# Designs tried in a protein design run: designed miniproteins, single chains. Part 25

Each design is a single chain, and the fold is of that chain. pLDDT is the mean over its residues in the fold that is shown.

## One batch from the design tools (miniprotein)

Design m898
Fold by ESMFold2-Fast:
Structure m898 (fold): chain A 120 residues (1-120)
Amino acid sequence: MIDEAIELVDKAVEAAKSGNKEEARRYALQAQGLIADLAREAVEKARSMGLPDEKLAEIEETVARAVQAASRLADLIYRGEKPEEAGKALKEIAQALSDLVKDPSNIEKLREAVEKAEKI
């Protein structure tokens, strides 16, 4: 999943840079879909671990922000607006979500990726 999401982001950025808006949109939306699936898996794993309510709420809020940021970054990519910067930020969110799936107690990397993305 993560490797496919990263590959799709790179393809979306390349298509956007070449002016191929239809390809850029297709790849960006496919990447966004895989990132949404990673986000869902991360929340499901966090819920299964019996974490304290405050920590679970923090994870759920940060993941929701990541999904919102990913949607906006995908839009920027296929519109050709800062496609390289948006693509880099989207890949960082995808990687941080994948890391969160492996260790739901570690949200620092995701928070940093989201805060960086929100400045684009």
Scores: mean pLDDT 88

Design m899
Fold by ESMFold2-Fast:
Structure m899 (fold): chain A 73 residues (1-73)
Amino acid sequence: SSPVLSATTTSADGVPVTAEVEAARVPQLRALLAQGRLDDAVTRLGVRFSPAADDEARRRLLAGIVRRAERLA
């Protein structure tokens, strides 16, 4: 099984939401987020979000995954 990184936050409606991505994809995720290309990051890297994750929560979750990867390195 490929190693996975996850993050958690709360949606606009106060619901706990999560995102997961394969750890090997994090360098590409970091580059796409630095370019403001959130939709490209989701589409290309197979990021899995909770269904209740709104756009603002998705941005926070992806940033959380990148920060988590930096702390674990």
Scores: mean pLDDT 80

Design m900
Fold by ESMFold2-Fast:
Structure m900 (fold): chain A 59 residues (1-59)
Amino acid sequence: LVEEARRALENGEKYLAAGEAAAALTAFSHARDLAIQAGDEELKERAEKLEREAREKAS
């Protein structure tokens, strides 16, 4: 779960860097859900911050 959450976070960052804000939003949302399941609060907060950034750029 932690490794899957971290990988989803990395994929989201790559999408965001490529200008694919909607895909990044999906990946960060997935990373947040995985982090919650894993009980990793730091990873959850990181994913939530990036999810907000991607949402702003997707609009």
Scores: mean pLDDT 81

Design m901
Fold by ESMFold2-Fast:
Structure m901 (fold): chain A 99 residues (1-99)
Amino acid sequence: MEELKRVVEEETDPFLRAVLEALLGQDIPEEKKRLLAKIAEKYRNDLVKFLETLLKGVSPDEAEPIVKAAIERDPERFAAELARLLNKHPVEYLKKLLE
């Protein structure tokens, strides 16, 4: 959690920062939050690459709500849909995204 909080403070994209801040309040396992923080840090200030990286192995049905929230600039809905996706996928999926 502290690692994700640090990444929120360092993010300068207002939408991505709001998403990461909303994710702090979501019920996600600590290991997944830590990996998500590393992905966000790697693609800091780049919402498109952050999204592309997270959605690489995701079905269109799972991706649609997250993409729609990004288009509509709704950070709370984006965070909720991302939390749902992260809880559905195993830790190994996120580790592979970082390599």
Scores: mean pLDDT 77

Design m902
Fold by ESMFold2-Fast:
Parts: sequence; structure tokens; C-alpha cells
Structure m902 (fold): chain A 57 residues (1-57)
Amino acid sequence: SAADARAATLRAQIAALEAARAAIAGDPTLSPEEKARLLAELDASIAALEAELRAVE
């Protein structure tokens, strides 16, 4: 269904952002302040996609 296809796309996007989040969290070249800023931006994006996923499911 269209809803199943949309849910699959959202799950893939969330997984990609979670992978990016893990990479940033583990990056030794980034300052704690840079990590906090980037992680906050990614967490906001993940939360938005998770809200869309809940609305479709």
C-alpha cells in the first residue's frame, strides 16, 4: 500500500540519520560544543521523521 511504502521510506531515512548521529558522536575531531550542536540538529530531524512515521502507521 502507499502507507506501507511511505513507512518504509521514513524508516530508511530515520536509519540513515541515526547512522550519521553515531558517526558524529564518535568523531574525535569534533569539539564537545560542535557535537552538541550537530547532535541536537540530527535529533530534531529524527524526531520529525518519527512523528511522520507514527502518523502513517
Scores: mean pLDDT 88

Design m903
Fold by ESMFold2-Fast:
Structure m903 (fold): chain A 74 residues (1-74)
Amino acid sequence: MMKLSQEQVDAMLRLFESFTEHAPTLSAELVLRLLEYAGKELDFEIPESLREEIARKPLIDLAEFRAILERYQE
């Protein structure tokens, strides 16, 4: 399985905070767009199982997103 580095986790958490300018949570659709952006613009290899886990949730806060990413960390 592909694993995320600490730098990739930190970068995605910063992207999440940028997307939540005025809201404490993001929809699963917005988080999936964030992951797509990280893959396309930052050349990160995003695990498919990570996308599937995000898609199962209606709303995601920063703490939950961090916990999810940490499970995919090296």
Scores: mean pLDDT 77

Design m905
Fold by ESMFold2-Fast:
Structure m905 (fold): chain A 84 residues (1-84)
Amino acid sequence: SKEELIEEAEELIKEAEEGIKEAKELGDEEALELYEKALELAKEALEIAKNAETEEDLLEAEILLGIARIYLGVAKLLLRKKKK
């Protein structure tokens, strides 16, 4: 649903912003870049979802959130490996 996509995008933005802060503190440039990409895509998805008037708009937001989640996931894995 539109409401669900908005909530998911806002949560992803928060996670990406927290990840950016942690990556900067640890000097993990690679994780930082991936978190910044996740943030950008999540913000774009949020804007599309908020302004969605068609099913195609919602699908676009869903796809962008999916890509953002992949970037976020890879960034989290890289950061975890650096802490190890």
Scores: mean pLDDT 87

Design m906
Fold by ESMFold2-Fast:
Structure m906 (fold): chain A 73 residues (1-73)
Amino acid sequence: ATAALLAEADALRARGATLRASAEAARQNAANAAAYDPSAQGAVDAALALADRYAAEGARLDAEGAALRAAAA
């Protein structure tokens, strides 16, 4: 039981890390778009909104992983 909970916690942490990396990539894309085309405000705003959603999901998965680790203890 404990090993299964820890494995799930590790999987959630790995997924959270992937979503944070996706958020950083989306922010970098927004920065690049803004730097090269200041008229692309709609595309910049959309990329930043996507980055915020990825960051929020990553944080949620980290919290779920922490709860599973606590349950394993």
Scores: mean pLDDT 83

Design m907
Fold by ESMFold2-Fast:
Structure m907 (fold): chain A 68 residues (1-68)
Amino acid sequence: MVTIEQLAEAILKYGSPEAQEWAKKALETDGYEAEGNLGKAFAAMTPEEKAQVLADLGIERPAPEPAP
């Protein structure tokens, strides 16, 4: 199970500066406010940055489809 703390720490390693600021706020808050701040951090990230965060958490991505 992925915790708010694990998500925030991964974002602090690989996220954009804007995403990192929201992740810091998530670590300072609890419950719904922390979840809201993590949602804003994710909204500030590109799909590539999100992939790095998931990889840091040990979540494997499925292989990409071969055809565009």
Scores: mean pLDDT 72

Design m908
Fold by ESMFold2-Fast:
Structure m908 (fold): chain A 68 residues (1-68)
Amino acid sequence: MFSDAEKERLFKLFDKDGDGVLSLKEMRLLLQSLGLDPSDEQIKAEVDKDGDGVVDFDEFKAMLDELT
């Protein structure tokens, strides 16, 4: 189980633009760095509920909790 501090560190590592969101591509690369390889459809189903193609920190935390 990831702590909030670990999730924040991981999120910031892949948030290269510093805008407080991850693209679906950045989210996929982050999950691959953890040894996970979900499809874009799996990522969209769990995190892209608004269909805007970005993942905020709360959606990111939910995705990690579902996968771990």
Scores: mean pLDDT 72

Design m909
Fold by ESMFold2-Fast:
Structure m909 (fold): chain A 93 residues (1-93)
Amino acid sequence: MERLRELVEKLREALENEDWEEVERLSDELARLLGELVRQEKDPEVREALMDAMMYASSASELLKMGDYETAKEYAEQAIEYAEKAIELLEKL
């Protein structure tokens, strides 16, 4: 879980700095990590939050490759929100 927290924090910083190359890289890396966590997660509520975060992170990376920075920013912010929800749920278990 430390790796997930680190990626979320780095993605937040990249978004604040409008470093779109870093936002794309971190969103792709976050989506891959979330995919691994989904495969190992047995709690359905946590799994749903992880899947939502993965979907948004993956979509943000794709939108950045297409040059849609405005929509990509919104999707990356949603990826952070759902990843933080998953972290909170995991800390309660």
Scores: mean pLDDT 86

Design m910
Fold by ESMFold2-Fast:
Structure m910 (fold): chain A 70 residues (1-70)
Amino acid sequence: KAEELYAKGKEALKAGKYEEAIKYFEEAAALDPTYAEAWYNLAEAYKKMGDDEGAREALGKAQEAAKKRV
């Protein structure tokens, strides 16, 4: 389920649909908060929209999620 939402988010990001990508990555991360890739791509989507603060917060969550897996 989280992987499917992540895939949709990546497709939206590639298409330049950043708001839609953010929604999918948020849903993926909500289903699996340790899904570091979802948080990293959420940060990228925020960066593409010029939301540097949102990007920094998502990047912090991505690093925390990745650390929980190691």
Scores: mean pLDDT 80

Design m911
Fold by ESMFold2-Fast:
Structure m911 (fold): chain A 61 residues (1-61)
Amino acid sequence: MSELEELVARYVRFARLHQLTPEQIENLLAQFERILSPEQFEKLREAVEAGLTPEEVVERL
């Protein structure tokens, strides 16, 4: 699996379970910003907030 797929899976899992601290969320988002364009990053956030699966989130990018 790609690094992006692993990061997306981690973000979705922890966001859904409310297990991330604000610091952990910021760290994950910073890693995404290095890999994704600003447009892709916005799509990522919208998809995760909409409750999509990691696979569906990656397909939207």
Scores: mean pLDDT 72

Design m912
Fold by ESMFold2-Fast:
Structure m912 (fold): chain A 79 residues (1-79)
Amino acid sequence: SEIEEVEKKIKEAEEEKKRAEEEKREAEKKGEELKKKYPELKKEIERKLAVSLSAQDLRIVAADYEIERLKEKLKELKE
């Protein structure tokens, strides 16, 4: 049914959000490790890290938007 398909897509979007959050945490951790190992490259590492974190933040925002959109559609289908 369309309800089952929407529920499946919500779960997929929630998993994508979780993956993006995990990748963001790993990027932050790696950035901290690299800054400790190469303090002379701190500014360069911070610049590159900011780009990586922005990419993950965009994925999280997109997933949140998709989850909200699908939840509204699910509400309409159940009415």
Scores: mean pLDDT 88

Design m913
Fold by ESMFold2-Fast:
Structure m913 (fold): chain A 70 residues (1-70)
Amino acid sequence: SKLEERREVSRQTGTAIRAIGLYVDAELLAKEGKLPEVKELALEAARAASEDVDKGRELLEKAEKLIEEK
């Protein structure tokens, strides 16, 4: 349905924006040598979001958890 298509596009766009935001802010959020890993995961999540939103979301969640495991 048209609603399902719009929801999927919104999920893809939302995930990509969140991942890009995390990549940009990684230097402020990631500490003690975790910065490269957070940046790599966030960038990979942003790239994956448009092709596989579930994979993009999983990678984004991994990056967010690395910041929280402080």
Scores: mean pLDDT 73

Design m915
Fold by ESMFold2-Fast:
Structure m915 (fold): chain A 62 residues (1-62)
Amino acid sequence: SEADKLGKEVNEKIRKLIKEGVLTGDEVFDIMGDVVERAVEEKDFNPIDIAKRILEELEKKS
């Protein structure tokens, strides 16, 4: 599914940024917290939208 493809892309991007020393595990946790907070505020728990928001935050750090 589209959600599975985006989930794989999220995992690969996170692994790459951690391996390259761009992100720490704590920073990844903070990004996830921000995305969850936004999902609660917007009442949008669509996995595709969540994955896209994670990718947007990761791109800001690269």
Scores: mean pLDDT 81

Design m916
Fold by ESMFold2-Fast:
Order: structure tokens, then C-alpha cells, then sequence
Structure m916 (fold): chain A 87 residues (1-87)
């Protein structure tokens, strides 16, 4: 369970770490509208990650946990793309 939780968090963190410079530059340059969309994507990504962690704690199949974690990572990547476009 803890290993699956770490794997789920790792998927999101790896995306954010790989794109950290672009995210930082975008946050500095983004319009209020771009920041609002980024907040929405970040919130949705966190909600999916929280669900993945909860399912891992409840002993759900690894495939189901990974599916939600991958969706969270995809939203994190979209957040990074949005902010990179702002820079």
C-alpha cells in the first residue's frame, strides 16, 4: 500500500520536477486568466492523486491506482504546458 502511494506521488512529482524551470518562469509571466486555469488544473490533479492514495490505502488493484495517478500526472503536464506558454 505505502509503495503504491509513493509510486502515485512519484508520477506527479516527476512531471513537476522535469518541468520545474518552465513552471517557475510561467508563474512569473502568467496573466490572471492563465493563473486561474493553472489553479483549476492543479486542483483537479490533486483531487485525482488524493483518490489514488485513498484507493491504495483501501487495497484497490494496482492498475486502478496507477490509472488515477497517471491522470493526475497528465493534468500536471497540462498545467506545465499552460505555464510554459505564458513564459
Amino acid sequence: AEELQREAVGLVVDVMRARAAEIAAGLAAATPEQLAEAEKLGREAMELLEEAIKLAEEGAPEEKVRELAEKAAELAARLADLLAAAA
Scores: mean pLDDT 83

Design m917
Fold by ESMFold2-Fast:
Structure m917 (fold): chain A 68 residues (1-68)
Amino acid sequence: PLSPAQQTRAGMEETRAVVVADAERQLSPEQTARVAALLDRLVQAVVDGAPASEQDRILAEIQRVMRE
């Protein structure tokens, strides 16, 4: 069985894979790579228990890249 942190990471990584697949179909390779890197940072922040403000900042950065 996975620890709670590993279970959270697994769920976030599953969501990340879906988001990256969607980005790959709609965005440039450069934008997709930047979104993937930011999603990796978001997953790590969630697993590390970072403040909601930090998580929101990363999410806002992802949305900014997607709007370029």
Scores: mean pLDDT 77

Design m918
Fold by ESMFold2-Fast:
Structure m918 (fold): chain A 82 residues (1-82)
Amino acid sequence: VEEEVEALIAAVDAALPQLSPEQRALFTKAVKELRVALERGDYENALSVATEILNIARQAGLDDVAAAAERLKSVLEEKLRS
């Protein structure tokens, strides 16, 4: 989970200079919400936020961010199944 979170944050940070101010604010907010959920061990809320990031990335055409969010989503689903 930690590696997937770090990869997603790195992908978002790399994309920030190419985003509108509105898109940048949305990603910044979502990343903060993701970190808070993970600090609480709230994998259900973390999965919801990862899905939100995935949807924003797909709409913005950010393939690297979308791929990282999909990997995180898969790992979080496995944690919830266990």
Scores: mean pLDDT 80

Design m919
Fold by ESMFold2-Fast:
Structure m919 (fold): chain A 82 residues (1-82)
Amino acid sequence: MISDEELAEALAALAHGLRSLGLYEAAAKAAEEGAKLGSAEAYNELGLAYYDLGKYEEAKEYFKKGAELGNEEAKKNLEKLE
């Protein structure tokens, strides 16, 4: 049995791995599912995937959501886009 929190963490980790392989669309999809479960880390990974896709306005919105949920990396990434 896996909790929604554990699933969200696994999805964020999957998104990170996919992004490191240059699979940005797949990374965004995995991160989106984790973000739907309320993961701040998944919102950060979603922002990074959108940034890698050149979609900077969408990346900024996802970093903002991750920062609001307490993800420090998302806050730093948001500040870099301002």
Scores: mean pLDDT 86

Design m920
Fold by ESMFold2-Fast:
Structure m920 (fold): chain A 74 residues (1-74)
Amino acid sequence: SKEEKLQEIIDKAVEELEKWFAEHPDASREEVLAAAVRFVNKLWEELDKEGIEPTPEQVGEALRRIAEVVQRHL
């Protein structure tokens, strides 16, 4: 389903962001924030590619999960 695909794409984006931080332990605050922006943009591009239009609630949840990862590395 599109809902399952949405969750898969979000999970993958979060996992790849966590991996990026693990590979860049000495990243500056600016580099961390730049990476977060790039991963959010890739998330939206992947959703568009799959024809998925997330609800406001789904958008909020995706951004919350990404923000939690970013905050741990700031």
Scores: mean pLDDT 85

Design m921
Fold by ESMFold2-Fast:
Structure m921 (fold): chain A 76 residues (1-76)
Amino acid sequence: SSSIKQAQEYRKKGDEALKAGDYESAIEYYQKAAEAASGDPALKARYLANLAAALDFAGDHEGALAAARQAGEARA
């Protein structure tokens, strides 16, 4: 589906940014990936978990906890 394809593309850009140490861009792309995956709870949960990791690496521990909680809720 087009939404899943968009989500995968955003996730790929997030992974590239994270590898480059660009946590700000990684956060933005993982957030967009999770939004694009809104119709697939399992996939959304995965992208929210990636967002949580990127937020934690950026030092936003409160944001990381919030994203991790949302990932858990999306799996339920």
Scores: mean pLDDT 87

Design m922
Fold by ESMFold2-Fast:
Structure m922 (fold): chain A 75 residues (1-75)
Amino acid sequence: AEEKLKEGEKYLKEGKYKEAGEYYKEAGEEYEKQGDLKKAIEAYRKAAEAYDKAGDKEKAAEADKKALELQKQYI
């Protein structure tokens, strides 16, 4: 999970927003499987931001929706 989060950050810094979004999404999925809902929410929010920067409004909205659903369970 942490490794994919770092890869997403690396691609984000390189301006490869689509790849950054995919890695952040994968990090979110791995954190969910580990039960770390707080980090999963953070990763999905980062995925949404990266997808938005890539111009992929659909994937950005889906990632935001996933983060919101998990936030309701965490709180």
Scores: mean pLDDT 81

Design m923
Fold by ESMFold2-Fast:
Structure m923 (fold): chain A 73 residues (1-73)
Amino acid sequence: SAKEELLRLIGEILRLIGEILDLERKIKELKEELKKNPNDEKLKKELEKLEKELKELEERRKELMEKLRKLKV
């Protein structure tokens, strides 16, 4: 059961890492677009939304990593 739980948590963490990397790429693209159009309110709002989503996914990853650490010991 501990091994099955470890594999499940690893799978969830890998999925979250993929989502985080996708969001980081989108944020980078929006930041570059915003450099070209610094007063674009729509780009600013979209960037704020994605940065909030990234923070939420990073916190979820930290929670799962903590559970993974406890199961390894």
Scores: mean pLDDT 83

Design m924
Fold by ESMFold2-Fast:
Structure m924 (fold): chain A 64 residues (1-64)
Amino acid sequence: MMMHRELGDRYERDGLENERRGDYEGASDSYFLASEHYEKSGDLKRAEELRKRSEELRERYRRS
């Protein structure tokens, strides 16, 4: 069974890949999911950082 921290790491990687492709919507969604899993694993600082990143990217694609 995959732990929440491992799922957070995977979604963070997906977010980085989507961001590199210019898929800011996909990146925002992936970072949000990573944040949720890090929060459940007790990694609150990393969860907060990725939630902020997700919000920044959401603003970016809303303007396109």
Scores: mean pLDDT 81

Design m925
Fold by ESMFold2-Fast:
Structure m925 (fold): chain A 60 residues (1-60)
Amino acid sequence: MTLEDFINSLTEEEIEKLLKEYDELVEKAKKGEPFTEEDLEKFLKTSPAVTYKILEEAKK
């Protein structure tokens, strides 16, 4: 799968970076700040990686 192949190509450090970027976007939303176009693009890129990481953690 294209998404799976992409995620499997990422290192653990790259996954952790994406998770941190996602968390920053969530905190921005909680503060009531609207997403910019750049924030939305980052969210769309990080969201699949975050979902994959959560599913991997759930398998433990």
Scores: mean pLDDT 67

Design m926
Fold by ESMFold2-Fast:
Structure m926 (fold): chain A 65 residues (1-65)
Amino acid sequence: SKEEAIKQLEEEKKRVLADERVSPSLKELFTRIVEAAIQNIKAGGDVEFQLNIVKSALDAIKEAT
């Protein structure tokens, strides 16, 4: 559901923000990406597409860490 996807994205954001290995600039970038994805889902956008954008961003952060 949209509500479950939004909860998942909020929890991913919390995990990245709590991760001391992630730079402040990457935390800010990831927050913006997650917030944009949540707004797009709320506006009736494709949930799977938005989740894939966030997953790609998370994978890039893990690669940089």
Scores: mean pLDDT 85

Design m927
Fold by ESMFold2-Fast:
Structure m927 (fold): chain A 66 residues (1-66)
Amino acid sequence: DLLEKGKELEKKGKEAAKAGDYEKAAVLFDRAAHLYEQAGDLKGAQKARALAIEAALKAGVTNARA
């Protein structure tokens, strides 16, 4: 089930973001968005992509100032 797998990856992405691992969170959210798109859940895919972009920006700030 692509929707269930997408939700699992989104959950793991949120856990990674909570732990401060924004690089991992960005990858997990991007993968969740891809699965939602394949399942035909365009709204879920759009939301997951937004989360991936936010996580990627936070990861970039961390790497730039570390």
Scores: mean pLDDT 80

Design m928
Fold by ESMFold2-Fast:
Structure m928 (fold): chain A 66 residues (1-66)
Amino acid sequence: EEEKLLEELKEALKNKDEEKAIEVIRKAYELGLEVFEKAVKVAEEMGASEKIKETIRELYAELRAE
């Protein structure tokens, strides 16, 4: 399931589907920190938009605040 989610994220990023990419990243966050960190790495490597990067920062802030 994690591998399918990461592939879905890669496809969304290639297609510049920002809404889909954010949805997949949020799902990764809900599945667990390890999956979320893998999704963040994929987004960084593929040059995600500033809006996607901002969503990632917000999720890290939520994680830190609990």
Scores: mean pLDDT 80

Design m930
Fold by ESMFold2-Fast:
Structure m930 (fold): chain A 56 residues (1-56)
Amino acid sequence: MDKTRIEAAEKTVKANLERGHEESALVGLEMLIKRAEERGDEKTAEYLKKLKEEIK
């Protein structure tokens, strides 16, 4: 699990949500999830999927 990527994702999600850009936050998470899965980083992918579900 890559803590640096997770922290960056959380920061980006918070920034987009504070600006009312919920859809942008969801698209960004989806891209990061796919990249994590492509790298075989299952733990990071699972965590990012959880963040996406928490946004609605």
Scores: mean pLDDT 75

Design m931
Fold by ESMFold2-Fast:
Structure m931 (fold): chain A 75 residues (1-75)
Amino acid sequence: LTREQLQEEVDQAFIDLGRATVERVEASETFTKDEALALSVLLILSLPYMEKHDPELAERVREAIKRLDEELKKL
């Protein structure tokens, strides 16, 4: 792998992770504190990659982060 190819693979991995995490959040009605914290961290880490490559997914990520933040406030 070249440095350029590795960067593309890293970017794609974060995009894939962000999409899977958003779908997990959207599919669930309730979260444990540990789940909400872990999912929130994953979404925050992936958000810059979505903003660059998929603005629609980035908005879904922001909504998911807000929902998880509200869940954490209840716990």
Scores: mean pLDDT 80

Design m932
Fold by ESMFold2-Fast:
Structure m932 (fold): chain A 101 residues (1-101)
Amino acid sequence: MEAEELAEKAVEAMRKATTPEDYEQSRRLVREAGEALTAEGSAPALRYFRLKRKPNLTPEEQAELDRYKAEANERGDRIQKYSEELSRAQAEADANVAAAQ
């Protein structure tokens, strides 16, 4: 996923940063990745919410709703994982910059 790819690149950039300029660049990537993760997590699944509110689902609609639930859970787990990883990498980078100065 695009947001996950941005998060992975941001974490990698922070881990490989060795100069203040590298750390500044990696922090910009972290901000970009954070914005992308937020947008992906808050994106409305209008069809999912319409199906979820429907009282009488057909077997096909129920299968579609179940698929959306599985996809939403997987997406949520991935967003949380990358958000936590970005937070840890940024805290580590900030501590390293502070120690270097």
Scores: mean pLDDT 72

Design m933
Fold by ESMFold2-Fast:
Structure m933 (fold): chain A 79 residues (1-79)
Amino acid sequence: MLAERARELLEEAEKLRGKAMEALAAGKPAEALEYMREAARLAEEAARLLLEAGLLSEEELEAARARLAAEIAALEAAV
């Protein structure tokens, strides 16, 4: 079931975002960046599955990609 798989991927992405925030708090921005990139990959896969299931529009997917790219770019600039 595409929606259930997407939910699992989003839950894993959320856990990785939590680890990224902990790494930033510990003064490890390079480690935080790795966790954020992994979370981004899982969120992208989840978004594609939601699009296939008809639960997400192409516009929503593009907006999510843009937000994620900006977050990663901000972290890269901070490292």
Scores: mean pLDDT 79

Design m934
Fold by ESMFold2-Fast:
Structure m934 (fold): chain A 71 residues (1-71)
Amino acid sequence: MSPAEIAARAAAQLIAEGYSAEEAAELVLRWLREQAGVPAERVEVEVSPDGKEVTVTVTTPDGTETATAPI
């Protein structure tokens, strides 16, 4: 599974647990850097207008990946 797919699933879980998109982004970024060993520079988290999906963009020195996960 790609870093963005893992990040999207983690963010969806955090949003489901009551964290904001901004809080989920910071927690996922920290986890990728410290636990997953991914050299992530930035994580962006966006919740769909219907609240059913989260889209996460992970930026690394090598480029960006985007993935979507259901909440």
Scores: mean pLDDT 81

